# Designed miniproteins, single chains, continued (2), part 48

Each design is a single chain, and the fold is of that chain. pLDDT is the mean over its residues in the fold that is shown.

## One batch from the design tools (miniprotein)

Design m5574
Fold by ESMFold2-Fast:
Structure m5574 (fold): chain A 157 residues (1-157)
Amino acid sequence: LLDLLADYPERLRELARAFLEGFAEGLADEEAINELVERLLSLYEAGDYQAIEDLLEAKRREVEELMTNPTPEKMREAGYIVGVVYGTLLRLIELKAPADLVEMVARALAEMLGLGEDETKELVEAALKALESGDVSIFTEELERLLARLVAAGRVL
């Protein structure tokens, strides 16, 4: 990923680095991941799908607000939120959570990453295949491939 940014302006490399640092921090935050997993499963067991949508939409809007006038600090905070949601999706796959809940979180993650409709569909299909197989690498490899394709197309940041 960092080598693919070598041709980008120094400012865009700084913002992308800050986002990736925040993403790695959010992915390492087992407490924030487990809190979000427990909250999503509790709402799902209650049949409160609207509160799941509202929770994911609140996180999406927070990421969009942080990205509207990007600084390194805001990009790190946006990356952290995306890292927690990504770690939550991996944890839901490992737990063999309901497929519709995994789909909702995978779609919200795709929207936070600014993925188009086709890329969102590819990412959701990879999350569901990872859930069926119990192999999270299917989802991680697909996300890396999608992000590499978007960077190569000049569509990331």
Scores: mean pLDDT 92

Design m5575
Fold by ESMFold2-Fast:
Structure m5575 (fold): chain A 103 residues (1-103)
Amino acid sequence: SITQSPSSLTASVGGTVTLNSTTSSDVNNNVSWYQQKPGELPVLLTEYGKSVPGYERFSASGSGTNFSLTISNLKLEDTATYFSQAMQDGKWVWGQGSKLTVV
């Protein structure tokens, strides 16, 4: 299983936030982070600790069981739910999501 924290937070434009994810088993660095906005499909932000081109404001770190996504220079458009995903015991598992509101 994957547990994300915080479940929800509010932050200011221009600020920085860190979202956390804990896996129930060691996944090395095989964690992906996704952004999902209401009514839209999820967008891949980071994979294996590397940012997808164009999403360098989103920085992933961690190994083993503890992972984080740091979002820098926050914009109103970053208001979304952020999900972590990993493979555990041959299964793809999703975290429950962290809901970010930017004001």
Scores: mean pLDDT 86

Design m5576
Fold by ESMFold2-Fast:
Structure m5576 (fold): chain A 160 residues (1-160)
Amino acid sequence: MFEIREGTLEDAPAITEILNENAPSRPWRPPLSVEEVREYMERLLEEGGTVFVAYEDGELVGFIAVLPEEIDGRKVLKIVDLGVALSKRGKGVGRLLFEKAEELAKEQGAEAVVLDVAEVDTGTITYYEGLGFKEVERIENGLESGGVKLDVLRLEKKLE
């Protein structure tokens, strides 16, 4: 059974493994060091963000990182990253992590959950559309990686 809790800086090594394990499916994203992930997590937490982590049998198998933002005068919760260990994909880990993020968004009085995704990442787009997200904005050349500029879609799920 998967256990969800708030992540800490001590989770940075395990989160780094998940991010780098998933890097071949996202070739626009360079591999990260543990130090880079720890620094990113520290900044996220200082900015009022939260990380939720999923455990199975004492091992970290997934995470979601979220940050409160204001877009056009609306309070939103932004999903800045979500990763699941390759061996645990298709087992509902991502859904459980998303449900914790949606609970936090409601607690914070957010009107929506939002995320930015590369247009070429069709699998991620399909996954979030299955969770009730819809495209609300297209950011032309919103991501630059490896000398290539990629269009970015902003996806939004309104909270009722």
Scores: mean pLDDT 81

Design m5577
Fold by ESMFold2-Fast:
Structure m5577 (fold): chain A 69 residues (1-69)
Amino acid sequence: SAAEEIRREILRLIGEILRLIGEILDLEKELKEAEKKGDKEKVEELRKKIKELEEKRKELLERLRALPL
């Protein structure tokens, strides 16, 4: 049924969003350690990666909002 398909898509998107949040949190921990070590190159790399994941999370949230909730 259409309702079952929508529920499956909602759960899939929520799962992807939660995974991205977890990845961002892990990278933020790595960022703090890199900052403590004074590793400027690693800090820049991690900040860029976090930004890319935050943009992906934003895209998934927009897809979730587009579904009939």
Scores: mean pLDDT 86

Design m5578
Fold by ESMFold2-Fast:
Structure m5578 (fold): chain A 158 residues (1-158)
Amino acid sequence: MEKFIEEAVELFRKALETMIKTRKREISVLLSNPNESLRVYFGRLEGNTLVGVTSGDKLELRPGARFLFEGSVEVTVLEVEQLSEDVTLVVLEFVGGETRLTAVSVIVTVDPENGLVLVLTLELRNFTPSEEFRRALAEAFTRLAEERLEEIRELMLS
């Protein structure tokens, strides 16, 4: 468990560095298990709705909210927890064909005046994240985002 959090944090650090260096607003990386992935992207909060800056996809941050990705993948919001004024944790379930997985999204507000957020989504197969795991992930992601906040803001506002 501890080794898995360390791998996720290290891959998140590399993803964020790559986004800043290449000026990409979204990056996806596979974990050591090819059924697990990490996705980092920029979004906007419009009230309780998350909007992806690149995709334009909309997710209502409410337990029981559902949407269809490309008409074939059902996404359900299982849990929404406000950890601080700037940090929201979301637990998602994805169902598409034979694929079922749980995802944990950490949403960090980086520009409150424009509603701009940085989103980390960790997709997990056959793993139910504990409350301790989710909080540890949110804390680590928030700390890394805060360390590079000026570079993130410059990339988002460019």
Scores: mean pLDDT 72

Design m5579
Fold by ESMFold2-Fast:
Structure m5579 (fold): chain A 94 residues (1-94)
Amino acid sequence: EWKEKIKKEVTEMFEALKKKGILSEELAEQLTEGLKEAFDKAKSVEDIEYIIELLKKSFEELKEDGIISKEQAEEAKKELDKLTEKAKKLFEES
């Protein structure tokens, strides 16, 4: 059941980023599905940390490409840090 709970947290995080105007609807949907698939394959806390690190790098690239602002990238990284804490807790409680 931890996978169902984390998929809900992923959906809520990307909906928040979309509402803040950080991500387009299309990009939010693609990243949501990709992250859900990645967590479905996660077997350890280290896998979770690696998945989040890759997503943080993706937001850094969006900033460098001028798709999002520095402030939007920092906001996205804060949401990812919250997701990391929730994901690790849910995994450890399973």
Scores: mean pLDDT 79

Design m5580
Fold by ESMFold2-Fast:
Structure m5580 (fold): chain A 67 residues (1-67)
Amino acid sequence: MMTERLMREVELALELMAATIYEKAGDWAGAAEEYARAARIAEELGDLELAAELRARAAEAAAKAAA
């Protein structure tokens, strides 16, 4: 159980790092995908506030990619 939670926390950190890299590179589609994945992991961890924040960031990045 604790090991599974730790792996999820590591996955969340990696997705957030990837999202930030894509965002800085101007790859809004990539950033949107990584923020969306991070939001799902945050929700699985029970951090609903963080999940909502990350979904908002994913939506903003997706809007920039589609514009």
Scores: mean pLDDT 83

Design m5581
Fold by ESMFold2-Fast:
Structure m5581 (fold): chain A 52 residues (1-52)
Amino acid sequence: SLGDQLLEAARNGDVERVRELVEQGADASAKDSEGRTPVDIARENGHVAFIP
């Protein structure tokens, strides 16, 4: 699903991929099994380029 791909992109720090998936209709409120959003995952993994 787009939500799962969005969470994966956030985990990888792929900010362009995250943006593309959101533009394709991925829910930015999607949560993983631990209740983390894409922004939460990016922050926890040190991908600061995703979070200005």
Scores: mean pLDDT 71

Design m5582
Fold by ESMFold2-Fast:
Structure m5582 (fold): chain A 78 residues (1-78)
Amino acid sequence: MQDANGETELHRAARAGDIARIRELLAAGADVLAQDSRGVTPAQLILTNRTISEQDPELVAEVVARARELAATRPFLL
């Protein structure tokens, strides 16, 4: 299933373009590389969402930084 159970709250906020909710979830320690049932991460959804990129480029920069840090730390781990 494409939009099945497996999406985090951060996935849903990213799909909705809900910048305020995304910021709350990141402050709560949400995993920007958590994969849904299709292997899609919230980082990918945020980076490809034009509304988020235009309204809050600082948020995009923060998500990119977190995603790079996590990817560098766990390149061949789960």
Scores: mean pLDDT 74

Design m5583
Fold by ESMFold2-Fast:
Structure m5583 (fold): chain A 71 residues (1-71)
Amino acid sequence: MLSEEQQEEIRNFVEEELRKNNYDLGTLPVILHKIIEESKDENIKKYAQEQLEKLENGASAQDVLNEILGK
């Protein structure tokens, strides 16, 4: 489980990247890959990898985004 600080970091990053891309959910896999590559926190990387695997296994981008945003 991510700490509140780690959840806020990933949430802010995802929201900022989505805003830059006019909230196109098709960019979510690219954003998750970017987190895996650029993050210095191994727990954040692991969480992003788990979310990416959910998308690859047929989860909707909206459901994954809602989980990341705590909705």
Scores: mean pLDDT 82

Design m5584
Fold by ESMFold2-Fast:
Structure m5584 (fold): chain A 58 residues (1-58)
Amino acid sequence: MLVKALKDYEAKTELELSIKKGDILEVLEEIGDRYWVAQSLSTGEIGIVPKEYVEEVP
């Protein structure tokens, strides 16, 4: 599933992924109710992102 970053997010730990508004990511796994493991299509980096910072791409 592809998602698009709605706003910038700066990683606070080494497990998190920094994203910029408009970045496209592929969701790999869901972690609890509020986080996804995702891969940036621009950089190939994998990390945890908050669900509220992204939306599903049609």
Scores: mean pLDDT 82

Design m5585
Fold by ESMFold2-Fast:
Structure m5585 (fold): chain A 71 residues (1-71)
Amino acid sequence: GPSMTLGSFIRRERLRRGLSQRELAERAGLSVGTISNIENDLITPSDETLRRLAEALGIPYEELRRVLERQ
């Protein structure tokens, strides 16, 4: 299948939870622009940002890190 990017993975997990980009941004303490840029693979999140996204989505940080390292 197509290789899964971190951005596409985060978008998929956000949508599975019925979250808008705004709602994910509020949960993670990030801007909507940052979420959009990450989901479109325009930026690589810092380790701190990745941890905040993991917590906001209820996913282990190690799973998000693994996706990032394999892309």
Scores: mean pLDDT 86

Design m5586
Fold by ESMFold2-Fast:
Structure m5586 (fold): chain A 117 residues (1-117)
Amino acid sequence: DVTPETPLHQAAYFGNVNAVKKLLKDESVDVNAQDKNGYTALHYAAARGHTNIVKLLLEDERVDVSAQDKEGNTALHLAAAAGHEEIVELLEDAMKKRGIDVNVKDNYGYTPKQLRT
């Protein structure tokens, strides 16, 4: 059976700010839900360059900024690899404020900084 992506994954992927705001107010929404590749909504927003969605997700205390996909990549790895400098700065700031090491390695031994274009 194919598990479809959640509405929050779709809203984050397409940059639908109003849908993300509505979904984050719903207590039944799993804000850290991972799809078949281990991607959260934060992974999609970071990879796609949706700075406004990243900001909304980072304001929600439930959001796990350190969640790793199946390759060990955090949202910070994906933003760095894609060259989304503003999102890299937002994620690094959020991780530092939460006491999370920004030099987390993926399954291949790469830190986000090493993936910067």
Scores: mean pLDDT 85

Design m5587
Fold by ESMFold2-Fast:
Structure m5587 (fold): chain A 62 residues (1-62)
Amino acid sequence: AVGSIAEVVEDFEAETEEELTLKKGEIVEILKVVDGDYVEVKSLKTGKVGLAPVRVLKLLKK
């Protein structure tokens, strides 16, 4: 859901300018669901925004 926090469970390397490189253990905020495979996230460590695949994220329960 928008505003939810997720943990990066697998390293992800951006291959396009729209994607965000993420390292395992980083915490991100979900800003928007784009499709079934990708979400727009904000890195809480760097403040950068970009697309990341849903498969590398684990939603943290609130």
Scores: mean pLDDT 79

Design m5588
Fold by ESMFold2-Fast:
Structure m5588 (fold): chain A 57 residues (1-57)
Amino acid sequence: MKVVAVEDYTATRPDELSLKKGEVAELLRTVGPDHVEVRTARGTGIVPGRYLAPDPR
């Protein structure tokens, strides 16, 4: 499942992943109501779900 970062996000925790606006990621799973695990070219990590939107194709 592809998602796109709607804005830049800087990781503040070791388990988090930084994102750049417009970066495409693969949604792996939900981690709580506000966080998701994603995979990018830079690796796998947790990000706030509000920084992501579904890729409409």
Scores: mean pLDDT 78

Design m5589
Fold by ESMFold2-Fast:
Structure m5589 (fold): chain A 60 residues (1-60)
Amino acid sequence: SELDKQLLKAAEEGDVSRMEELIAQGADVNAKDEKGKTPLEIAKEKGHKEAAEFLSGVVV
């Protein structure tokens, strides 16, 4: 869950490289923050287009 928290934070920052590393280490792409938002939802809300497109490709 530490990886999950780092992934949520990377989505808020739009850091695609960091998200790739965290997912490769086993972070859950469907993890939810305190408000129930996934990394994809956070990236979309923040306007991080590249991060949102990346996450859309890995969400199942």
Scores: mean pLDDT 80

Design m5590
Fold by ESMFold2-Fast:
Structure m5590 (fold): chain A 59 residues (1-59)
Amino acid sequence: MAALGAELRAERDAVGLSQAELARAVGVTRETVSRYERGEIAIPDAILERIRAALEAAR
């Protein structure tokens, strides 16, 4: 989805996770999370599943 990065940023902010905290939870760097949120790079399906799990766990 073209808006996926913006949705990720909004959901992360809503659960109170920093980019660094989300990065640790999914096994990537903070810079990679920032790039996903800006739409600079595509989010692989495996990483997207980990992101969704991490956001749900932070609720």
Scores: mean pLDDT 79

Design m5591
Fold by ESMFold2-Fast:
Structure m5591 (fold): chain A 60 residues (1-60)
Amino acid sequence: GPMIARALYDYVSTEPDGLNFRKGDRIEVLEVFEDGTVLAKSLKTGKVGLIPKIYLEEIK
């Protein structure tokens, strides 16, 4: 199934390909990159963008 993570902190991206979210938002992880970035989809807004992996905790 999809890899769903929880946002640990609020995040506001300054990048055009970035994703904004709030603490507690559910985020689908689409791809994990070596540099610590993830391509993710906000389940709240449906928007897709790049975010730092350290802002996410996987829901088990």
Scores: mean pLDDT 81

Design m5592
Fold by ESMFold2-Fast:
Structure m5592 (fold): chain A 86 residues (1-86)
Amino acid sequence: LGEELLRAAEEGDVEKVKKLLAEGADVNAVIENPEPGQIPGDTPLHLAARAGHKEVVDILLENGADENAKNSTGLTPADLAKINGV
C-alpha cells in the first residue's frame, strides 16, 4: 500500500491515490529504497509537489499529509510546492 501510494502520487494518478487512501494506505509513507530522482524520506506529498501534481497534493493534504515532513535533504513538501507553484 505505502509503495503503491508513493508511486501513484509521483505519477499524478488521482483515482489510484484516492483508492489507496480509502484502502488504508499511510498518507505519510516514506521512501525506504529510492529510485533515481527520488530522495530518502520523501513522502507521497513530496513526490506529488515535486512533480507539480496539484490535485494529488490537495487530496493528500485533505487526508492528513504532513506538509512539514523533512526528507533526508531537509526539504519539506511545502518547499517543493513553492518551487513548482502548487
Scores: mean pLDDT 78

Design m5593
Fold by ESMFold2-Fast:
Structure m5593 (fold): chain A 60 residues (1-60)
Amino acid sequence: GSKTAIALKDLTAVTDTTLSFKKGEKLEILKEVGPGFALVKSLSTGKTGLVPLEYLKVVS
């Protein structure tokens, strides 16, 4: 199943494949992609994008 994560810091998207979010935002990890990245959905906006795993704290 999908994992829930909390953003550890703000991220501003520079490309159309990257997701913007704020520290403390709830995110859903849909799929791990490549080394150190995940495809993530923002629960606030419903948008999806690639996020470095270091920005995420997985919650059970």
Scores: mean pLDDT 78

Design m5595
Fold by ESMFold2-Fast:
Structure m5595 (fold): chain A 64 residues (1-64)
Amino acid sequence: SGPDVKQLQKDLNLLGYYTDIDGIFGPKTEEAVKLFQASYDLTVDGIAGPATLTALKKAVAEKN
């Protein structure tokens, strides 16, 4: 996997949804995505799609 997955992993870790920052979308990263989705009232599908990425960017901006 590439830099985009590493950025996703960094953003999740910043918000307290811990996963390995290895650029690989594995089970640990999927679980972190699901935990984020549950916390933000999104569909819990483990997929970093447009709705999830938009909510993640907003949450990171609010944190910083």
Scores: mean pLDDT 82

Design m5596
Fold by ESMFold2-Fast:
Structure m5596 (fold): chain A 106 residues (1-106)
Amino acid sequence: MLEKLYNYIELGNGAGALKLIDSLEDVNKLFEVDGVKVTPLHVVAMANSLFPEVALEVAKHLLERGADVNAKDSRGYTPLQLARANPNPAVSKPLVELLEANGAKE
């Protein structure tokens, strides 16, 4: 399920990403992706997207839907920690700012 979210963000398919998120009963549910249990917000923070505006739009939509900005994945990482580790500064910088504005802690 969340592998599709990653692909939508990476390819700049904002409409597909938002539709997938709107299909979720619980935006804070952990899903297994590559052996790690993550929330949708963790996936957005990890996504190496060439469309930073899409990644930011999806993150904002998740937070509006009540995503826990401080949720920990199965490794103990928060979305803020993953956003800071994101190799694309065009995604990392605005996403870190958005998460911190919404109460994110490490």
Scores: mean pLDDT 81

Design m5597
Fold by ESMFold2-Fast:
Structure m5597 (fold): chain A 73 residues (1-73)
Amino acid sequence: DEEDKKLFKKFDKDGDGVISFEEFKEYLKNIPGLYPSDEQIEKAFKEVDTDGDGKIDFDEFKKFLNSPLFNRY
């Protein structure tokens, strides 16, 4: 989605095509109403990082946006 790409670029400040754990954590902590703990963020990152390379690419990010972890409410 267009919105998914915009959101991804907000995480990925330099346009490297990947999101680091630190970038992921900073952005999630700035989403109103989410209020994740550091443990929840770490778990979410590892679950989204299906390649296990320590980085989230756009395809993994889209899976995250469609997961219960993002939409847990």
Scores: mean pLDDT 70

Design m5598
Fold by ESMFold2-Fast:
Structure m5598 (fold): chain A 90 residues (1-90)
Amino acid sequence: SALAKELLEAARNGDVERVRELLTKDPSLVNAKDENGRTPLMLAAENGRNFVVELLVREFGADVTAKDDNGKTPAQLAGSNGHGAIAAGL
């Protein structure tokens, strides 16, 4: 959906306010996947978006065990992109 696409981009960009707004309106989008099987949590973790990662996990219950089309979890995507603190917290 168009809203899922906006959520995925907001998570990638670290837009905490927009992520909260979209998920408050439609919590079912929390584990939405892009064309590569990546969730909002994966995009936030991969890009080191600490506040979005915390928001997704603590307030919206994002699935930390989800795997993308390459079999990577949010923690593995964070770690492989130099975000070790995020990886350790997931």
Scores: mean pLDDT 91

Design m5599
Fold by ESMFold2-Fast:
Structure m5599 (fold): chain A 82 residues (1-82)
Amino acid sequence: DLEELQRRLGEVLRERRERAGLSQRQVAERLGVSQSTVSRWERGEIVPTRELLRRLAELFGVSVHELLREAGLLDLWGFLFD
């Protein structure tokens, strides 16, 4: 279920952001996106592009594989970002 996958990824992104002590606005400013975009990622409404997910992982000091592992999505990487 794509919506369930998006929701789990969004939860991981929110948890990592909160652990980094960053607001949604600060993440948006560092990535050059709107705060609304960050909010939509964290709610699972939309999925970051491969490049934005890579930059999110770099911002949080982890690999993309680690984010996908925490979301339970590691084996679906190609499906999500085809």
Scores: mean pLDDT 81

Design m5600
Fold by ESMFold2-Fast:
Structure m5600 (fold): chain A 91 residues (1-91)
Amino acid sequence: LHVAAALGDLERVRELLAAGADVNAKDEYGRTPLHLAAEAGHLEIVRLLLEAGADVNARDIYGRTPLNLAIESGNKEIIELLKEAGAVDFL
């Protein structure tokens, strides 16, 4: 799921979620698929992961949330979507 989310492979994300993949699984850096989609700017995958129950406030090993990565990448649409989904702006 992480690789598909990072690469923007929307159909593969759908297939993996339908097969019961853990939407909140963490990689070796504590990143969820939502972190990777937000960092890469994949708006449609961010939407799909949130609909599947992704933890919008999950923290990686550096304490970064998907919202922090979206802000760093400068994607305003993803920033707004994450805030609407309950992401906290840590200032």
Scores: mean pLDDT 79

Design m5601
Fold by ESMFold2-Fast:
Parts: structure tokens; sequence; C-alpha cells
Structure m5601 (fold): chain A 108 residues (1-108)
């Protein structure tokens, strides 16, 4: 839930590891984060190690902000964005490389 999203935003590597070890949903979303996953949040802030931890825990590397079935309005500027698109847009080159090595697709 929200604790994993908060830890991903803060770049708290050890807290992310602890939450995942205790069964936190690696693909969790919350409306306070506009239904972004922890991987989207870590990519947005450029938290390289959090990105690696989330990917190792099975995060969906190609997740899009806002599910097609979402009833709430996600972040409009980032709607449908993947972690790779977010990292590239904000210039987080190391996160881009990590995501590409993990199998992220470049979506046109």
Amino acid sequence: GKKLLDAAEAGQDDEVRLLLANGADVNATDKLYSYATPLHIAAYYGHDEVVRILLAAGADVNARIGDLNITEDPIPALYGATPLQIAAYYGHDEVVEILLKAGAKRIS
C-alpha cells in the first residue's frame, strides 16, 4: 500500500526492502500518488537503487500510470506513461539504463 509508495518517493532503500520482505504489493497504487506504482515513483525521482530493488521483487517494468479501468483521474501529464518514459523525460539516465536492462520497451 501507501507505505511502499512513500518509501519509493523518499528513496528509502532499506525501508523498501523491509516492506517487500513483509509482503507489500510491489505493484501497489494509491490515489494520492495518482495510481502510479512504486516503480513509476522511483523512476520519477531518479532513485536508482529503489528501482533495482523493485525490479528484483517483480515490479511490472512496463506498467502504465492509470489503468484503463481506473475511475479516478490520474496525473494527466503522466497518464499512460511507463517508468521508462518518466525516467527519460526527467533525464534520469541511470534509471533508464536499469529499466532497459530489465526489459522495458520503448513505446512510441
Scores: mean pLDDT 77

Design m5602
Fold by ESMFold2-Fast:
Structure m5602 (fold): chain A 100 residues (1-100)
Amino acid sequence: SEAEEQRRIELLRERLLELKEKNPYIPGVDMSDPVNARDSQGRTPLHLAAEIGDLERVRLLLALGADPTARDKDGRTALDLAEEAGHEEIVAVLRAALAA
């Protein structure tokens, strides 16, 4: 399962790179760290995935090294946005990531 997980992460990383040009979840700014890149509002892809309720994307971003402590220009974390949007499963995942 570790080899399968590594292969899945590699394929999803390639897909993430492809999506950065057409998807507002990946700001098209820094190719060296697209996972932690920030938009004009200071939001990372993790903020956007948490706000829209994309649980699988939240898990993928955390697996790729997304910083769950990152704050937008309003001082909000991805956890704050998930709580405001009522995405309970994402709230649980982000709380676990912040506790680690």
Scores: mean pLDDT 74

Design m5603
Fold by ESMFold2-Fast:
Structure m5603 (fold): chain A 63 residues (1-63)
Amino acid sequence: LVGDLVELVKDVKTDNPAFLSGKKGDKVLVLREVDSEWVLAKSLVTGKEGYVEKGAIRVVERL
């Protein structure tokens, strides 16, 4: 997962700036695995970094 290009499988909306918001199909880069359920990722659409649940992403390309 770390370094992989992944895609959001569903719309994600949050009021907390620590968490990543995005739409289904948005590409994100995984920066770190935080725990078994969460990663820190950067949106390639918005340029923002935030936490996203592993269940909300799918690997598109491995680096």
Scores: mean pLDDT 77

Design m5604
Fold by ESMFold2-Fast:
Structure m5604 (fold): chain A 69 residues (1-69)
Amino acid sequence: SKEEKKKKLLQLIGEILDLIGDIIELKKELEKAKKEGDEEKVEEIEKEIEELEKELEKLREELKSLDLD
């Protein structure tokens, strides 16, 4: 139904916005770690950002799929 599609759309948008927020926070933490010369922390944060960006892309594909149906 149109109502179910709208609810799913809002849920996906909410999940996407939450992930974007998490990525922004991690990028700020990454800049701090770089300034402090903590190479080990930099590597860990970069890996976390990469994983979240992959998850964000998956949600974007789901959102795109809803527009085609």
Scores: mean pLDDT 83

Design m5605
Fold by ESMFold2-Fast:
Structure m5605 (fold): chain A 70 residues (1-70)
Amino acid sequence: VNDSVKELQQLLLDSGFFDQADIGDVDGYFGPKTENAVKKFQRSFGLTVDGIAGPETLNALKAYIAATKG
């Protein structure tokens, strides 16, 4: 269980591109579902599709959520 992974899972849900069935539970476990969701988001936004939720991916998620909910 990792708090950074929980943050990522919540951001993926908040983006509106994924539901709980796509990412699994917000449990802090970086499993295949969470990795696949990261890769799908990266592909959709023209980022490097590496499945790594680095600063670029997290910043893109946060910016998208802010833009779509404001």
Scores: mean pLDDT 76

Design m5606
Fold by ESMFold2-Fast:
Structure m5606 (fold): chain A 160 residues (1-160)
Amino acid sequence: MKKVLIVVAANDPEFRERARLFARVIEEELRRAGAEVTYWDLSEPVDVDQFAADLKAADGIVLIVDEENNSLSDLFVQFMRQIDGKANGLTKDYLKGKKVAVAGFGRSTSYATDFLTELARSMGAEVVARVVVNTSTASDEEVEEAARELARRLVEALEA
């Protein structure tokens, strides 16, 4: 049974609600494919030791981030510094050889999603899917379809 970690790191309340909808659709598809799914929302209180254990145990990872002012979520950056401090600078070994899917929520750019894609690759992850949701124009149906497509690509890559 494959283990998949879903991580939501959305600061903006508007983007957080859509990121949670997107994460739920992914969780449902991954569970339907017979994956064990763990979910973390970094906008809530996080047990850093349990998250580091879940991150290490996962075969696949879904990173869901907001994009504000062409930057990564400050929650994601602060949280990654806490993990790196616990890992003694070995956070790269937690992504090495894992299948990673990246989703970005933003109004106009893909910068956060592009940066996370290159960061995950530089840490030795295989990035199997990337999605950018324009929150100003996307319908909830387009958000859900993009979530199903991302989940499908992650499942296919976990079976290969």
Scores: mean pLDDT 90

Design m5607
Fold by ESMFold2-Fast:
Structure m5607 (fold): chain A 75 residues (1-75)
Amino acid sequence: MTKEEIAKEFVEALNKVMKLLFDPNASVEDIEKALEEFKKAYEKLKPYLTPEQQRAYDLTIKNLEEMLERKRERA
């Protein structure tokens, strides 16, 4: 897989998680699956990122996980 293909997969996975998080009809299970796909895409991209970029995306993942927990508590 090329770096370009990995980057495309990462962007598509992130967009999917964001779409589901802002959809009031999305289930917690659908969001969990999308977040796991995003984490897998991030792990593939990680070797191509600077330490600063890795820290930024680690924080993004943490924030997405916290948003999911808040939605789970409300469900």
Scores: mean pLDDT 82

